# Designed miniproteins, single chains, part 107

Each design is a single chain, and the fold is of that chain. pLDDT is the mean over its residues in the fold that is shown.

## One batch from the design tools (miniprotein)

Design m3719
Fold by ESMFold2-Fast:
Structure m3719 (fold): chain A 84 residues (1-84)
Amino acid sequence: AEEEAKELLKKLVEAAKAGDTKKVEELLEKMKPLAEKLPKEKLIELLLEASEEVARAAAEAGELDPEEAERAIEELRRKAEELK
């Protein structure tokens, strides 16, 4: 369940990065059953991990400025803490 949720969250973050709103909506619908089974705090942790992984991979590939990626990760960590 957790691994499945993390894979969907990675795809969600990638779709959001690409600005693909339709794909984001589709992935959110697929996540609903898994989100109901996992604690809110665990979902936030998995989303943070997935987002950090996607941002760092994009920076290494030269698709995102490394400093911009680090700022995005920091902001995401802050928001994740607020959502707990």
Scores: mean pLDDT 72

Design m3720
Fold by ESMFold2-Fast:
Structure m3720 (fold): chain A 72 residues (1-72)
Amino acid sequence: DRLLREARALVETAKLLSPDQKQQLERIVETARRLAEKARELADSGTPEQGKKYREAARLFEEAARIAEEKL
């Protein structure tokens, strides 16, 4: 639940940042990719129910990275 909430928050932050905020956008890309990888690892090692939530979190982190990259 925490990781899913963090993923949603990061997507919203990426949407709100302007292209002028290059350092913040780059940091979001790096952080989101790292957390997406962690979420996938947790999905593979957890229960099926936990795995669904972690896979959704990973997808949202990837979405945050994509949004930030599009503004770079």
Scores: mean pLDDT 83

Design m3721
Fold by ESMFold2-Fast:
Structure m3721 (fold): chain A 62 residues (1-62)
Amino acid sequence: MEELRNGLLDMVNTVAKIDAELGKEMQKKVDQVVAAPPEQEEERYRLLAEIYRLYVEVKEAQ
């Protein structure tokens, strides 16, 4: 889980370097993942999938 958190922050920083506004949006999603209570595990997975999709799309657009 520590690796996951660090990976999410690295993704946000990478995206922010390319598109600062998109980086802010991705940071908000990461904050929501961290703030979500344990009973919202499915919501966490949904947010994680969206974060990863945005990251891949931005990286591929380079």
Scores: mean pLDDT 75

Design m3722
Fold by ESMFold2-Fast:
Structure m3722 (fold): chain A 106 residues (1-106)
Amino acid sequence: SALEEIVEANRRIQALLIEAGKLVPDDLKKQFTIDMFTIMASLVGVELAVRQGNLEQALAELDIAIQTEQDLLQLFKKNNVPQEAIDLVEESIAILQEMKEIVERL
C-alpha cells in the first residue's frame, strides 16, 4: 500500500540522516540536529496527513522536508563536509521526491 511505502521511506530517510550525522563536524552538529528534528517532524506529519486523506497537508509537509534537506546539502557543501555525508543527504532527498510522487498519485 502507499502508506506502507511512506512508512518504509520514512525509516530509510531516518537511517540515512543518522549515518550522515556521524560524519558532521562538531561546529555544524547543532544546526544538523535542528534540521534533522525539522525533517523528522515533517515526515511524521506526512504519515499522519496520508492516514487522514489530507493530501494537501502531506504535500506541504514533504515540501518542508525537501527544502530543509536541500538547505542542509548546501550547508554541507559550503563547509566542506565529507562527500560520504553529502551522498547520504542526496539519497535522502531522492527518497523524499519518490514519496512526493506516491502522494501525488493518491
Scores: mean pLDDT 91

Design m3723
Fold by ESMFold2-Fast:
Structure m3723 (fold): chain A 64 residues (1-64)
Amino acid sequence: SPEATGRVLGRYAAQHSPDRAAAEARLDELVDLVAKTHGLTPEQREVLRKAARQALDEELARQA
């Protein structure tokens, strides 16, 4: 699902980036790639993006 995929991408970006700015940039690239590769609708892309940003924030908070 877009939500489940987003959460995986968010955690991955946070775990493989040195800081928040790098993590957010990596996440934007991954979200774009997944949305284009799977032909997601704007609504599905928004669900993916929101889930990914939430998971990224949660993972960065856990690391702090």
Scores: mean pLDDT 84

Design m3724
Fold by ESMFold2-Fast:
Structure m3724 (fold): chain A 75 residues (1-75)
Amino acid sequence: MKKALELMTEGSVHAIAGAVARQIKDYETAIKHYEEAYRLFEEAVRLAREAGDDGMKKAAESNAKGAREAIEEIK
């Protein structure tokens, strides 16, 4: 299984891709990338919680919230 840090890295890549798509007004692509980022960050939250890593859990929760807010701003 992927580690929480690996999921955080993958989620961050998708969040950046979403931000780039949003900047050029490609909202369909932006939403898809932010939704994937949200999914990856939510999985990182679960793994961090299982590992008892409170710092990683809080970071993943913050990143998931950011991705969700970006989707809500576009929709």
Scores: mean pLDDT 84

Design m3725
Fold by ESMFold2-Fast:
Structure m3725 (fold): chain A 59 residues (1-59)
Amino acid sequence: REKVLEEIEEQALKLAEENGLTSREDLKLYVRMVAAQKGVKLSEEEVEEIAERVGKRLE
């Protein structure tokens, strides 16, 4: 599971960089989209945690 969450984080980061959208809501949307594409169900807490990590990496 941890490796899949890392892959979701990396792909969400790439989407944020490509689209230039860095709001928390946009990052949460990218996390949900990537998770859905991979067939992974995330809790709301996991979505928020991954989005926050992506946001910190974009600073």
Scores: mean pLDDT 77

Design m3726
Fold by ESMFold2-Fast:
Structure m3726 (fold): chain A 83 residues (1-83)
Amino acid sequence: AAEEAVRALEEALRALEAGDAEEARRHIKEAQKFVETMLPEHPVYARLALAELREALEALEAGDIESARRHVQGALGAAKAIL
């Protein structure tokens, strides 16, 4: 649910702050699974969060930690709007 997505995204932010891109990727993918379960009840916010998480993963593949952090923060904002 939204609480699990928020927790996973906060873990992803901590991993990014520690410079651990692999740990951040793992938590982002975990958050994607929780956000997907929110699509039927919260389609607008869930779609926004999923778009942000896709861009965060693309930024990590490019080695752009700052961009990845910004997109994870965007997804976190969308997930918190559901709470």
Scores: mean pLDDT 84

Design m3727
Fold by ESMFold2-Fast:
Structure m3727 (fold): chain A 97 residues (1-97)
Amino acid sequence: MLELVITMKFPPEMSKEEQIKKAEELARAVLEKARELPEVIELTEDVKIEYHEDSNKVTVTIRLGATYEGMEQLKEFAEEKMKELGVEGLVEIREAK
């Protein structure tokens, strides 16, 4: 099992509610993309969204049974989607614990 970890950093003028809404929209888009990829073997609904008040960041963690190549495709998709949403951030692939 691999995890896609998306850290989204928002402008200081954006509300917590708007930040969470954009994070949920990104998570949904990534899961929809994952359903289309043959490299994704197991889809989970294991999505964790965490808001960090002190840094104005939201972290989205998505757990999937996928090949590393499939996870790299999802990483690229997430990075492109973040640009469309006007959000800066980082997308990482890690092993699930």
Scores: mean pLDDT 80

Design m3728
Fold by ESMFold2-Fast:
Structure m3728 (fold): chain A 94 residues (1-94)
Amino acid sequence: SELLKRLKELVKKAKEAAKAGDKEEFDRYHKEAVRIAEELLKQLYEQGADRSLLEKAEELVQKAAEAREKGDYEEAAKYLEEAVKLLEEAYKSL
């Protein structure tokens, strides 16, 4: 999936920005990653991917947004990484 590949790249960049303490770059990559994750989730739901994996991925994306609002950028990046793993697993369930 093109969206999955792009999401993986954005999450990697967000994680690197979080580790560097670059909150502005983190925010930029995080917002784009969440947007792509939501698009991918909609497509995977429509294609009949494993709903249990998609529900867990949605929860992790929400937890990432909550961690970001608290300023826990490294934690937010970790939640996005776990969401990507579940989305990849869901894609393989097709």
Scores: mean pLDDT 88

Design m3729
Fold by ESMFold2-Fast:
Structure m3729 (fold): chain A 84 residues (1-84)
Amino acid sequence: AAQALHDYFVREIDEMERFFGRPVRVYIPALDRYLTRDSPVLTQAEVDALLDAWRKELEERRKSATPQEQKRIDALEAFLDALR
């Protein structure tokens, strides 16, 4: 589960990087670290913390995001909802 979820997040970050044409990273307060496509494999406890923290981070990003970024944030939130 943790490896599969990690791989899904890495894939989504890679797709965001491809879409925006720039590196993407998300600070996860619950993990006290940035998540990127090169991040190490998540533990199960980190998976649960990541899902909650990522939703909060996406809400913060939405406040200053472009329309294209907002659309991608919406898609990522839907993806996270589907994982629960």
Scores: mean pLDDT 71

Design m3730
Fold by ESMFold2-Fast:
Structure m3730 (fold): chain A 73 residues (1-73)
Amino acid sequence: ADPEDLLTKESLLRIGAKKTGNEEAYQRGIEALKNNEPLSEEEQKLYETGKEIVDQMAADGRAGARAIAAALA
């Protein structure tokens, strides 16, 4: 994965972790991304949760990129 793709995946994992409170899966997910390893099923569900939140923000008239940028701050 290129650096831009990596940053996007990490951001979505972070958003999912904030929603679910699963910081352990988030930490494991970012380590996997740093090592170019595939995400586990638990980590992938955080990623999917993050995507759903960004999609909901877009439906509410907020840009997904802005939501991701806010999650990184």
Scores: mean pLDDT 72

Design m3731
Fold by ESMFold2-Fast:
Structure m3731 (fold): chain A 85 residues (1-85)
Amino acid sequence: MQEAEERLQEALQQAEDALTRAAIAIGNGDVDRARESLAEAERYLAEAERLLEENPQLKPKFGQAIDRLRAALAALRARLAEVEA
């Protein structure tokens, strides 16, 4: 259990860091870097979601954080699409 919690916390932190890098890249008009960072965030969020599915007892503790970061990812993807238009 603790190992799964630690891995989930790490995946969420890496997703948040990747989203931060994506936001900076979007602000700078760096479309390629933004795409790379959004892809990294998606990978880390997918890992966090997999860990949560394998450890459903952790949903009350981490579910809201995953939902929040998924919403942030969607918002940044929308912003990138506007910059590319």
Scores: mean pLDDT 86

Design m3732
Fold by ESMFold2-Fast:
Structure m3732 (fold): chain A 64 residues (1-64)
Amino acid sequence: MEHLDRALEHLRLGEEHLKRGDYEGAIEHFRESERHARQETERPELGRSLARRAERLIREVEER
């Protein structure tokens, strides 16, 4: 439960960094989100889904 909440928090922070043009900060937060999502053991399907979303966001930022 905590890992999923932390992953969502970091996704939000990453989006805020993107809005400010801080691509490096955004990537760091998306990586933290992915890390927490991978630590989700009680609902691994939700954790994997969230990790995939974070990974996609990292790729999108890197392409800019």
Scores: mean pLDDT 80

Design m3733
Fold by ESMFold2-Fast:
Structure m3733 (fold): chain A 96 residues (1-96)
Amino acid sequence: AQRIADVARKVAEIAEKEGNTKVAELLRQAADHAEQGNYREAARLLAKSVAEGIKEKLSKEILQATGHVARAARAYAEGNQEEADKHLKKAEELIK
């Protein structure tokens, strides 16, 4: 869904503003895959974004938001839209 791509791009903007260009690039790649319906690949890239964000000491709120987007992508890949929407709402609340 477009919503997951939009949230991933918002998280990428914040990561880049915090100086985490590599995390921002991974998040944008994940957003592009999500837009194309490639939720499994989006989830893989989002999981890498979380791992890299931990390594680079990304803010806790942005790290948690990225984790929720990763779980949403996984839920979409498994056909569970209700679970995906719950995780996207949590991510959106963290990046307000």
Scores: mean pLDDT 84

Design m3734
Fold by ESMFold2-Fast:
Structure m3734 (fold): chain A 84 residues (1-84)
Amino acid sequence: MSPAVTEENVAAAEAALPVIEEMIEELERLGDLESAERVRRLRELAERALAEARATGDGEAAFEAEVYASLALMTYAIALSAHK
């Protein structure tokens, strides 16, 4: 992975983390504690991978951070679709 792509993945993950935190709070307000816990675990994995990417410049860690952030967003969307 190029340094430019690594920085792009880092920036995307950094931007996603506050949004994911708000999503967890929304799921908790809806009483969906199971989905909130799943999204929280994915956020923790994303934050850990992001911290490693920032410390080492590792493109794989940056990619993992983006993947975990994307999975958190997808898990939230699926959870919301179950609440009508």
Scores: mean pLDDT 84

Design m3735
Fold by ESMFold2-Fast:
Structure m3735 (fold): chain A 68 residues (1-68)
Amino acid sequence: MSVEEIQRLILEAVRTIAADMAAQGVPLEDILAYIRRFVEHQARKEKLAPEVAAALLEEAEAIAREVY
């Protein structure tokens, strides 16, 4: 699996999680905290380079804010 495909799957999961949590009335700050932990865990598991993990986290936070 390519790094790009891994990034895409993580961001799709982030959008789904953020949408579900927002629909349940979870505050944005708690959604962001959960998403940060999720992305950091996935980046470590997939052994992503630090710069790739940082960019992925920024995109994930942007998606969470957009969905909220």
Scores: mean pLDDT 83

Design m3736
Fold by ESMFold2-Fast:
Structure m3736 (fold): chain A 97 residues (1-97)
Amino acid sequence: MLEELEKALKEGDKEAAEEAFEKVLERARELMREGDELAAQGKYEEALDKYVEALRLLEEARNIAKKAGDEELARRAWEEEVEAAANVIKAAVNVVL
């Protein structure tokens, strides 16, 4: 996924970059859904692990896009990171309390 995104951006293949980026978003959203299901069961530590994994994946995608100079993909990854970070905070509060 991330290697495919980096290669596509380096080669200037916008279609391949968009396809690779969509795969990253799909995986991050899958991790977020798994986290939501765990949180619904009161398994907040396990939910937190899933949300953190999603956040890390999105951060790596943003760094790849930023390094390649693709400001639009970097911004899209950042917007998804903000949503993932909000879920990390919500899960962390429930672990502490």
Scores: mean pLDDT 83

Design m3737
Fold by ESMFold2-Fast:
Structure m3737 (fold): chain A 83 residues (1-83)
Amino acid sequence: MVTKVETEVATIEREGDETTITFKDGRVLKVVGDEGVTEDGTKVAVSIASVTDVETGNVTYFGGVTESADGSVTNKLAEALAK
């Protein structure tokens, strides 16, 4: 079964090869390349999409979990973000 999770992000901060994503509820995900680690230490595959408002130049980022062979990873991230 294909599972896709898309979560809106509040901020994205980049420091070299590390990206820190903060979600609207205050949860934090640290990402290196395509691998992220949640606050509870769960490793997840991550994809990031962006939308640029042409008139204002503002960029909105949407973070998500890419599908993996094990759907339990996606479920753990969704559960952590729901708490």
Scores: mean pLDDT 49

Design m3738
Fold by ESMFold2-Fast:
Structure m3738 (fold): chain A 89 residues (1-89)
Amino acid sequence: MPSDSDLGLIVSDVLDRQSDLLDSQGLHDASDLLRRTSDLLRQASRDGDGDRVVQTLRDLVISLTRLVGPQRANQIMSDIGRQVRRQIS
């Protein structure tokens, strides 16, 4: 089973791919947010800090909702969650 640190690394890889997709769609600010969040998740995972992984993901949801609105933020987060689930399986 993946540890919280392993999960943080898996999520960071998914955020990088989703960031590239959002950038190609003209959502440059959302893309930049996902890249910054990916870097923070990698650092938290390297430190073994599962609480920081959870807080970083919570901050992402809040920031993304403010940036693109709740409906689009929910769509983006749903796409991320589906990709993460595929990598864990």
Scores: mean pLDDT 82

Design m3739
Fold by ESMFold2-Fast:
Structure m3739 (fold): chain A 77 residues (1-77)
Amino acid sequence: MHMELVKEAEKLAKEAQELLKKAEEQNNKDLANEAKIVLTSAQYLATLAKEGGDPELLKKQLEKLKKEIEELKKKLE
C-alpha cells in the first residue's frame, strides 16, 4: 500500500521539477517559487510514505498536491 503512495508522490515530484524548469526558462520567478514549494511538498510526502506515515492523510495530501500541480500547469501554458 505505501509503495503505491511513494510512486504517486515521486511522480508528482517529477512533474513539479519539470514545471520548475519551465518556469525558470520563462524567467517567471513567482511561478518558479510556486513550483519549488510544490516540489518540496511532493518530496516530503514521498519520504513520509516510505517511513510508514498515515495512508489516509497521505492520500488526501497527494490529491491536494495533484490539484496544485494542475493549476501550476495552466499558469505556465
Scores: mean pLDDT 83

Design m3740
Fold by ESMFold2-Fast:
Structure m3740 (fold): chain A 107 residues (1-107)
Amino acid sequence: MDEVLEEAIARITEAAKANDLEGIRATVDETLARLGELGVSPEVLAELRARVDEILRLYEAKDIEGLRKLARELWQQMIDNESDEQRRAALSLALSLASALIQSLKA
């Protein structure tokens, strides 16, 4: 699981720097499929999808403050879910995407 997340974070970061929304979506779709194969629950995968969709909506709106607020909420949720490794991993991926997109909008 960690290798899948590290690869996904690297790929979404590069796609975000390139302003490649289709590359971000493709990486997220591939990552969700791989996490499902590794036994991550459908509920956690659905939660991750919903968070990614919210992040991409805010990015397309160029809402930097909305993305910053969401990033803070995702960080707090990671702390609140310290005992749930799968949920924390999913939240970490979403937070990494939000952070990369904030940096892309600031450039």
Scores: mean pLDDT 79

Design m3741
Fold by ESMFold2-Fast:
Structure m3741 (fold): chain A 92 residues (1-92)
Amino acid sequence: MTEEQKKRLEELKPFIDELAEEYSKKYNLTPEMKERLRKALENFVKFLLERDPDASEEQIREEIERIIKNLEKYMDKSFAIFFFSKYMELAA
């Protein structure tokens, strides 16, 4: 990871925290699940920035929503967000 990518990741921390709070409320996550989701979102953003270092907050949100919607085809929304969190935690 370059110095520029590290700086971009730091700039995105408030956005990641906001997403974790938003999804936590939307899916009625426990505090433990919310913390796991926050870590998963950080790992996903890091992975995405390695692929596209210029990715905007909107593009990141769209990619996350796309993944969750695909999971929702096979499970309920609560399980979809839990599976996303677990998968991204393992990908770290």
Scores: mean pLDDT 73

Design m3742
Fold by ESMFold2-Fast:
Parts: sequence; C-alpha cells; structure tokens
Structure m3742 (fold): chain A 70 residues (1-70)
Amino acid sequence: LAQEVSEKYGVPLDVAQQIVENNGVLTENLIDRAAYSQGLRPGTPGYEEVRERVRKAAEEIRKRLEELGL
C-alpha cells in the first residue's frame, strides 16, 4: 500500500508509511518532510504542489484502509 501510493503520487516512501501508521491522518510535519526532501520551502509554488500530492496520497490510503476493513 505505502509503496504503491508513494510511487503513484511522488511522495517519499517514509512519509507514505507514516500516513498508513496514522490511519490516513495527515499532519503538517509529514507535508514538511515530503517538501523538504525535494528542497522546497513553505511559501513556494513547489511546496503547495507537494502539499496537494501528499493530501491525495493520504486520501487514497484512507480509502484503501476503509475498503480493507481497517
């Protein structure tokens, strides 16, 4: 699950794994970790694009966990 979502949305695998461990709950720290891994800082257009991708990844993780009855 985490690896598939990481590859699909271009999110670091460790961030995707933490979202799975959090039952699909996204935190600002996880968004920062994904953005900083790409050298992007808050307030840049690139940062907001990463935020959107991480949010979509969290949405898919939550949906898949719900479908699995977890």
Scores: mean pLDDT 78

Design m3743
Fold by ESMFold2-Fast:
Structure m3743 (fold): chain A 79 residues (1-79)
Amino acid sequence: SLKDLLENGDLDLLVTAYIMFHRMGDKESAAAILDAILAKEPSVDVLLGLLFTARALGDKETAARLEAELRRRGVEIPA
């Protein structure tokens, strides 16, 4: 279930689930999964990889949230 995934899912599983729910058009579930990913305080490399993925998917809202988190950590955002 989504609830079990949000509570117990590891980072790799959550990233895969984000991509799947976004492709299905389930924006609410995709956003909830992004919240769960960010709550785990992932590394800069993971955040950058997820940013490039969000950009490739055309997910402007998720890309903006990831850019904000990277800036909060003092990271310069690649174009």
Scores: mean pLDDT 85

Design m3744
Fold by ESMFold2-Fast:
Order: sequence, then structure tokens, then C-alpha cells
Structure m3744 (fold): chain A 74 residues (1-74)
Amino acid sequence: GPSLAEVMAEYDARLVELGRRLDTASPEEQKRLLEEAIRWTEEVLARAKALGAPQWVIDGLEERLRLLRETLAA
């Protein structure tokens, strides 16, 4: 299976792609993109925990998930 470094590199690449799509997205498309980002952040968090990621990585992903959920709820 992928290493923690590979999982985080894939996640970072998806965040860059998300940023590009959000720049030109309609409000409805932005909502869908944020909902997708929440789902894959939850998946990455679970995978990072399974791979024994250090606490600062887990905390960072949990904070990112919280911010994404707050943005969607606003």
C-alpha cells in the first residue's frame, strides 16, 4: 500500500486541483467541490491514522476537515 508520504503528496495535489476549480466555479459547483473535499479529507485522515502518522499530521488534517465543514455550513 502507499506510504504516508505518498498519501499526503496525493492529498496536496488534490488541494491544488480543488483551488484551481474553485477559482472558476459557480456557487453550486463550489458547494459540490467542498462536499467532495470533505469526503476525501475524511478518507486521508483515516488512512493517515492507519499508517501511524505523527500527531501533528493528524491534528492538521482534523483542523482542515473542521475548516472545510465550517466553509460549507456558512
Scores: mean pLDDT 86

Design m3745
Fold by ESMFold2-Fast:
Structure m3745 (fold): chain A 64 residues (1-64)
Amino acid sequence: MSPAYLVAKTAKEIGAPPEVSKALAEAVRDGKDKYEEAMRIAEELVTPEQAEKLKKTLDEAFKK
């Protein structure tokens, strides 16, 4: 399963702008692949409530 896809899907479901899903997917695909970095981007681009939703999705994707 692709963490980038999962994050993009969640961003869409919570009503975040398409730019947010692109930025998060890119961060996840980057060589770092840390959800902490993806969350930093989310905190800048979305509301705290949306960021919390995204964090849960990222945590689930990286819990392996």
Scores: mean pLDDT 67

Design m3746
Fold by ESMFold2-Fast:
Structure m3746 (fold): chain A 81 residues (1-81)
Amino acid sequence: SIRDLSDEEQAEHAALAALVLSREGRYDALLDVLDRMREAVADRPAVAAFLEELTAIVRAHRDDVEGLAAAVRALLERFLA
């Protein structure tokens, strides 16, 4: 279950999903995955905030796969620091 992952593992899983699905042009599927993850971790404020910011990055970079990848990596690095 996604809820059995640590906050760091959840963040890494979400970042990987964003990088893979954006490369495939599957933005609607990606947003659905992120929405489901946010619902599953609503009681975990740190990773919930990460997923909300990641969702905003995805929405802002729909036509910019390279910019999305750079922003996702930067967000993950800040979260893991």
Scores: mean pLDDT 84

Design m3747
Fold by ESMFold2-Fast:
Structure m3747 (fold): chain A 88 residues (1-88)
Amino acid sequence: MEKRIEAALFALELLEKYGLENIQKVYDELKKRFPELSDEEISRILNIVYLLKKYAPNASLEDLKKAIIDNFEKLETPEGALEIAKSL
């Protein structure tokens, strides 16, 4: 759990830096930073953060980080990610 949360927080910072249109760069950097995570885990984490960013574009970085930390299990589903994004 902790390592996946760390990866999600790092992915969020990369998406803020590169933008949603540069998702491949975010994926590549995330994979380099967390080589212990499988490609499937990296893709799942990136999808969670992408959905949060896409559906809560005006949420602060701090609010998004807190949402990831507090709700990570719920965020593992697209439905859960959308519900959390609507609360931001």
Scores: mean pLDDT 81

Design m3748
Fold by ESMFold2-Fast:
Structure m3748 (fold): chain A 67 residues (1-67)
Amino acid sequence: SAATQRAYAERAAAYARAGDAEMAGKYASGLSATSVTPEQAAAGRAAAEYAGRGDTEMAARYALKAA
């Protein structure tokens, strides 16, 4: 749902901004799984990949794009 997608995006971005790449990646992966458009799913996957690389700034940006 859109509400679940938004909640996951906000949590992924918040964890990324806090420097918690592990939690950011976990919520970003959930975001891609709950996304209703291919573009939102791609943004969620990109956020998870950036979080996995420790790039928390890009992880936050892509998580918010998936909202």
Scores: mean pLDDT 79

Design m3749
Fold by ESMFold2-Fast:
Structure m3749 (fold): chain A 81 residues (1-81)
Amino acid sequence: SLMDEIKELFEKFIEAIKAGDEETAVKLLEEISKLYEKLSKEEQKEFAKWVLEKIDSLPEEIKRNPLVQVLKGEFEKIVKE
């Protein structure tokens, strides 16, 4: 499903962050953004909630990464409406 695909891309994004591979992380964010736009509004909110829960479970050093912080901020706005 599209939801399973976007979730897998997010997990690959986090692995790229852990590896210090900023170029791959940015490319994965672009792919996530493209798939996210194809989701319904309800699916977008579901994905945003899932991502926020995944981020909350990450090590503090990963949470502090600027790309992770930007993504967290954008999805918090979507969830809080």
Scores: mean pLDDT 86

Design m3750
Fold by ESMFold2-Fast:
Structure m3750 (fold): chain A 92 residues (1-92)
Amino acid sequence: MIEEKEVAPQTFTVDPSKANTVTLTVEFEAEGDAILRLAGPTVTDETGSGAVSHDGIAEGKRKVKATATVNVAPSTTQVTLTADKAILEEIG
């Protein structure tokens, strides 16, 4: 079965005097073997979108996680990371 899961936004306060790296981690429990995929990780910040987002895919048994890592430019003070959705596919 394939399920679309809501991803709660995570907000990070960062040092504006340096470049930063922030990671969105999404974790779900599955009843068996599963694949977790993030769709459309989005960065929103008060200084604009100078950041690069990446999709994550992970596989596991009973606990699956996916991560998206974003590089945040100097002069950013706060960044909010989310994915449009997390896709959980149980494979048995």
Scores: mean pLDDT 65

Design m3751
Fold by ESMFold2-Fast:
Structure m3751 (fold): chain A 100 residues (1-100)
Amino acid sequence: GAEKAKEYAKKAEEYAKKAIEAAKKAGKAAAEGDAEEAKKYAEEAVEYAKKAQEAALEAEKAAAKDDKEAMEAANEASIYAGVGAVAAGVAKTVAKKAGG
């Protein structure tokens, strides 16, 4: 039902925020010339983005019933999964450039 979809949407948001913070840390490490630290944070951003995507898929499964509120929560979870994926992509690019 809607409550389960909302719970997974909240998890997707929390993981997307963690992916963004890891991506910011990767960028800072790269700017400071620390390629090893940049790679570590990029890997963390990728793992959080994956968890956000998994949460979004669970939200969609919970919204399989014709429930507008559950579908809105699943859509919000998918948006957060997308944001997390973009953050992870940026972090990977920054870490790769820092590493040569």
Scores: mean pLDDT 87

Design m3752
Fold by ESMFold2-Fast:
Structure m3752 (fold): chain A 65 residues (1-65)
Amino acid sequence: VHVEITVPEEHIDEVKAIVEKHKGKINKVDGTKILATIPGKEYLQFKKDVESIEGAKIKQISILE
């Protein structure tokens, strides 16, 4: 699952740790935005963990099949 995460700069390292915890891959970091790929089986718990961070927003990016 491809995601765009918008998070306050102070929490970027926390989001990176959550991506690694859920065996995801960080594709790009651009200011307060992180593009990552998360395994589908980890996504629900990953989303819950990210949404627990103050000011964090997560958006699923469309996969062209």
Scores: mean pLDDT 78

Design m3753
Fold by ESMFold2-Fast:
Structure m3753 (fold): chain A 56 residues (1-56)
Amino acid sequence: SSLEEKIDELIEKSNKLDQELLANPDWPAEERRKKLLESASLSVEALSLIVKKRVS
């Protein structure tokens, strides 16, 4: 996949996790923390690829 496709895919996955968290406020705190960290990790990876694209 192209770098742009990978960035878009990561952003979409992060957004889906954020939507799931918003839709499920009654999830156990431990599960919510896991999902928040997963979403944050995907966003950081996407940002890293955006920076790499601009430098490359």
Scores: mean pLDDT 83

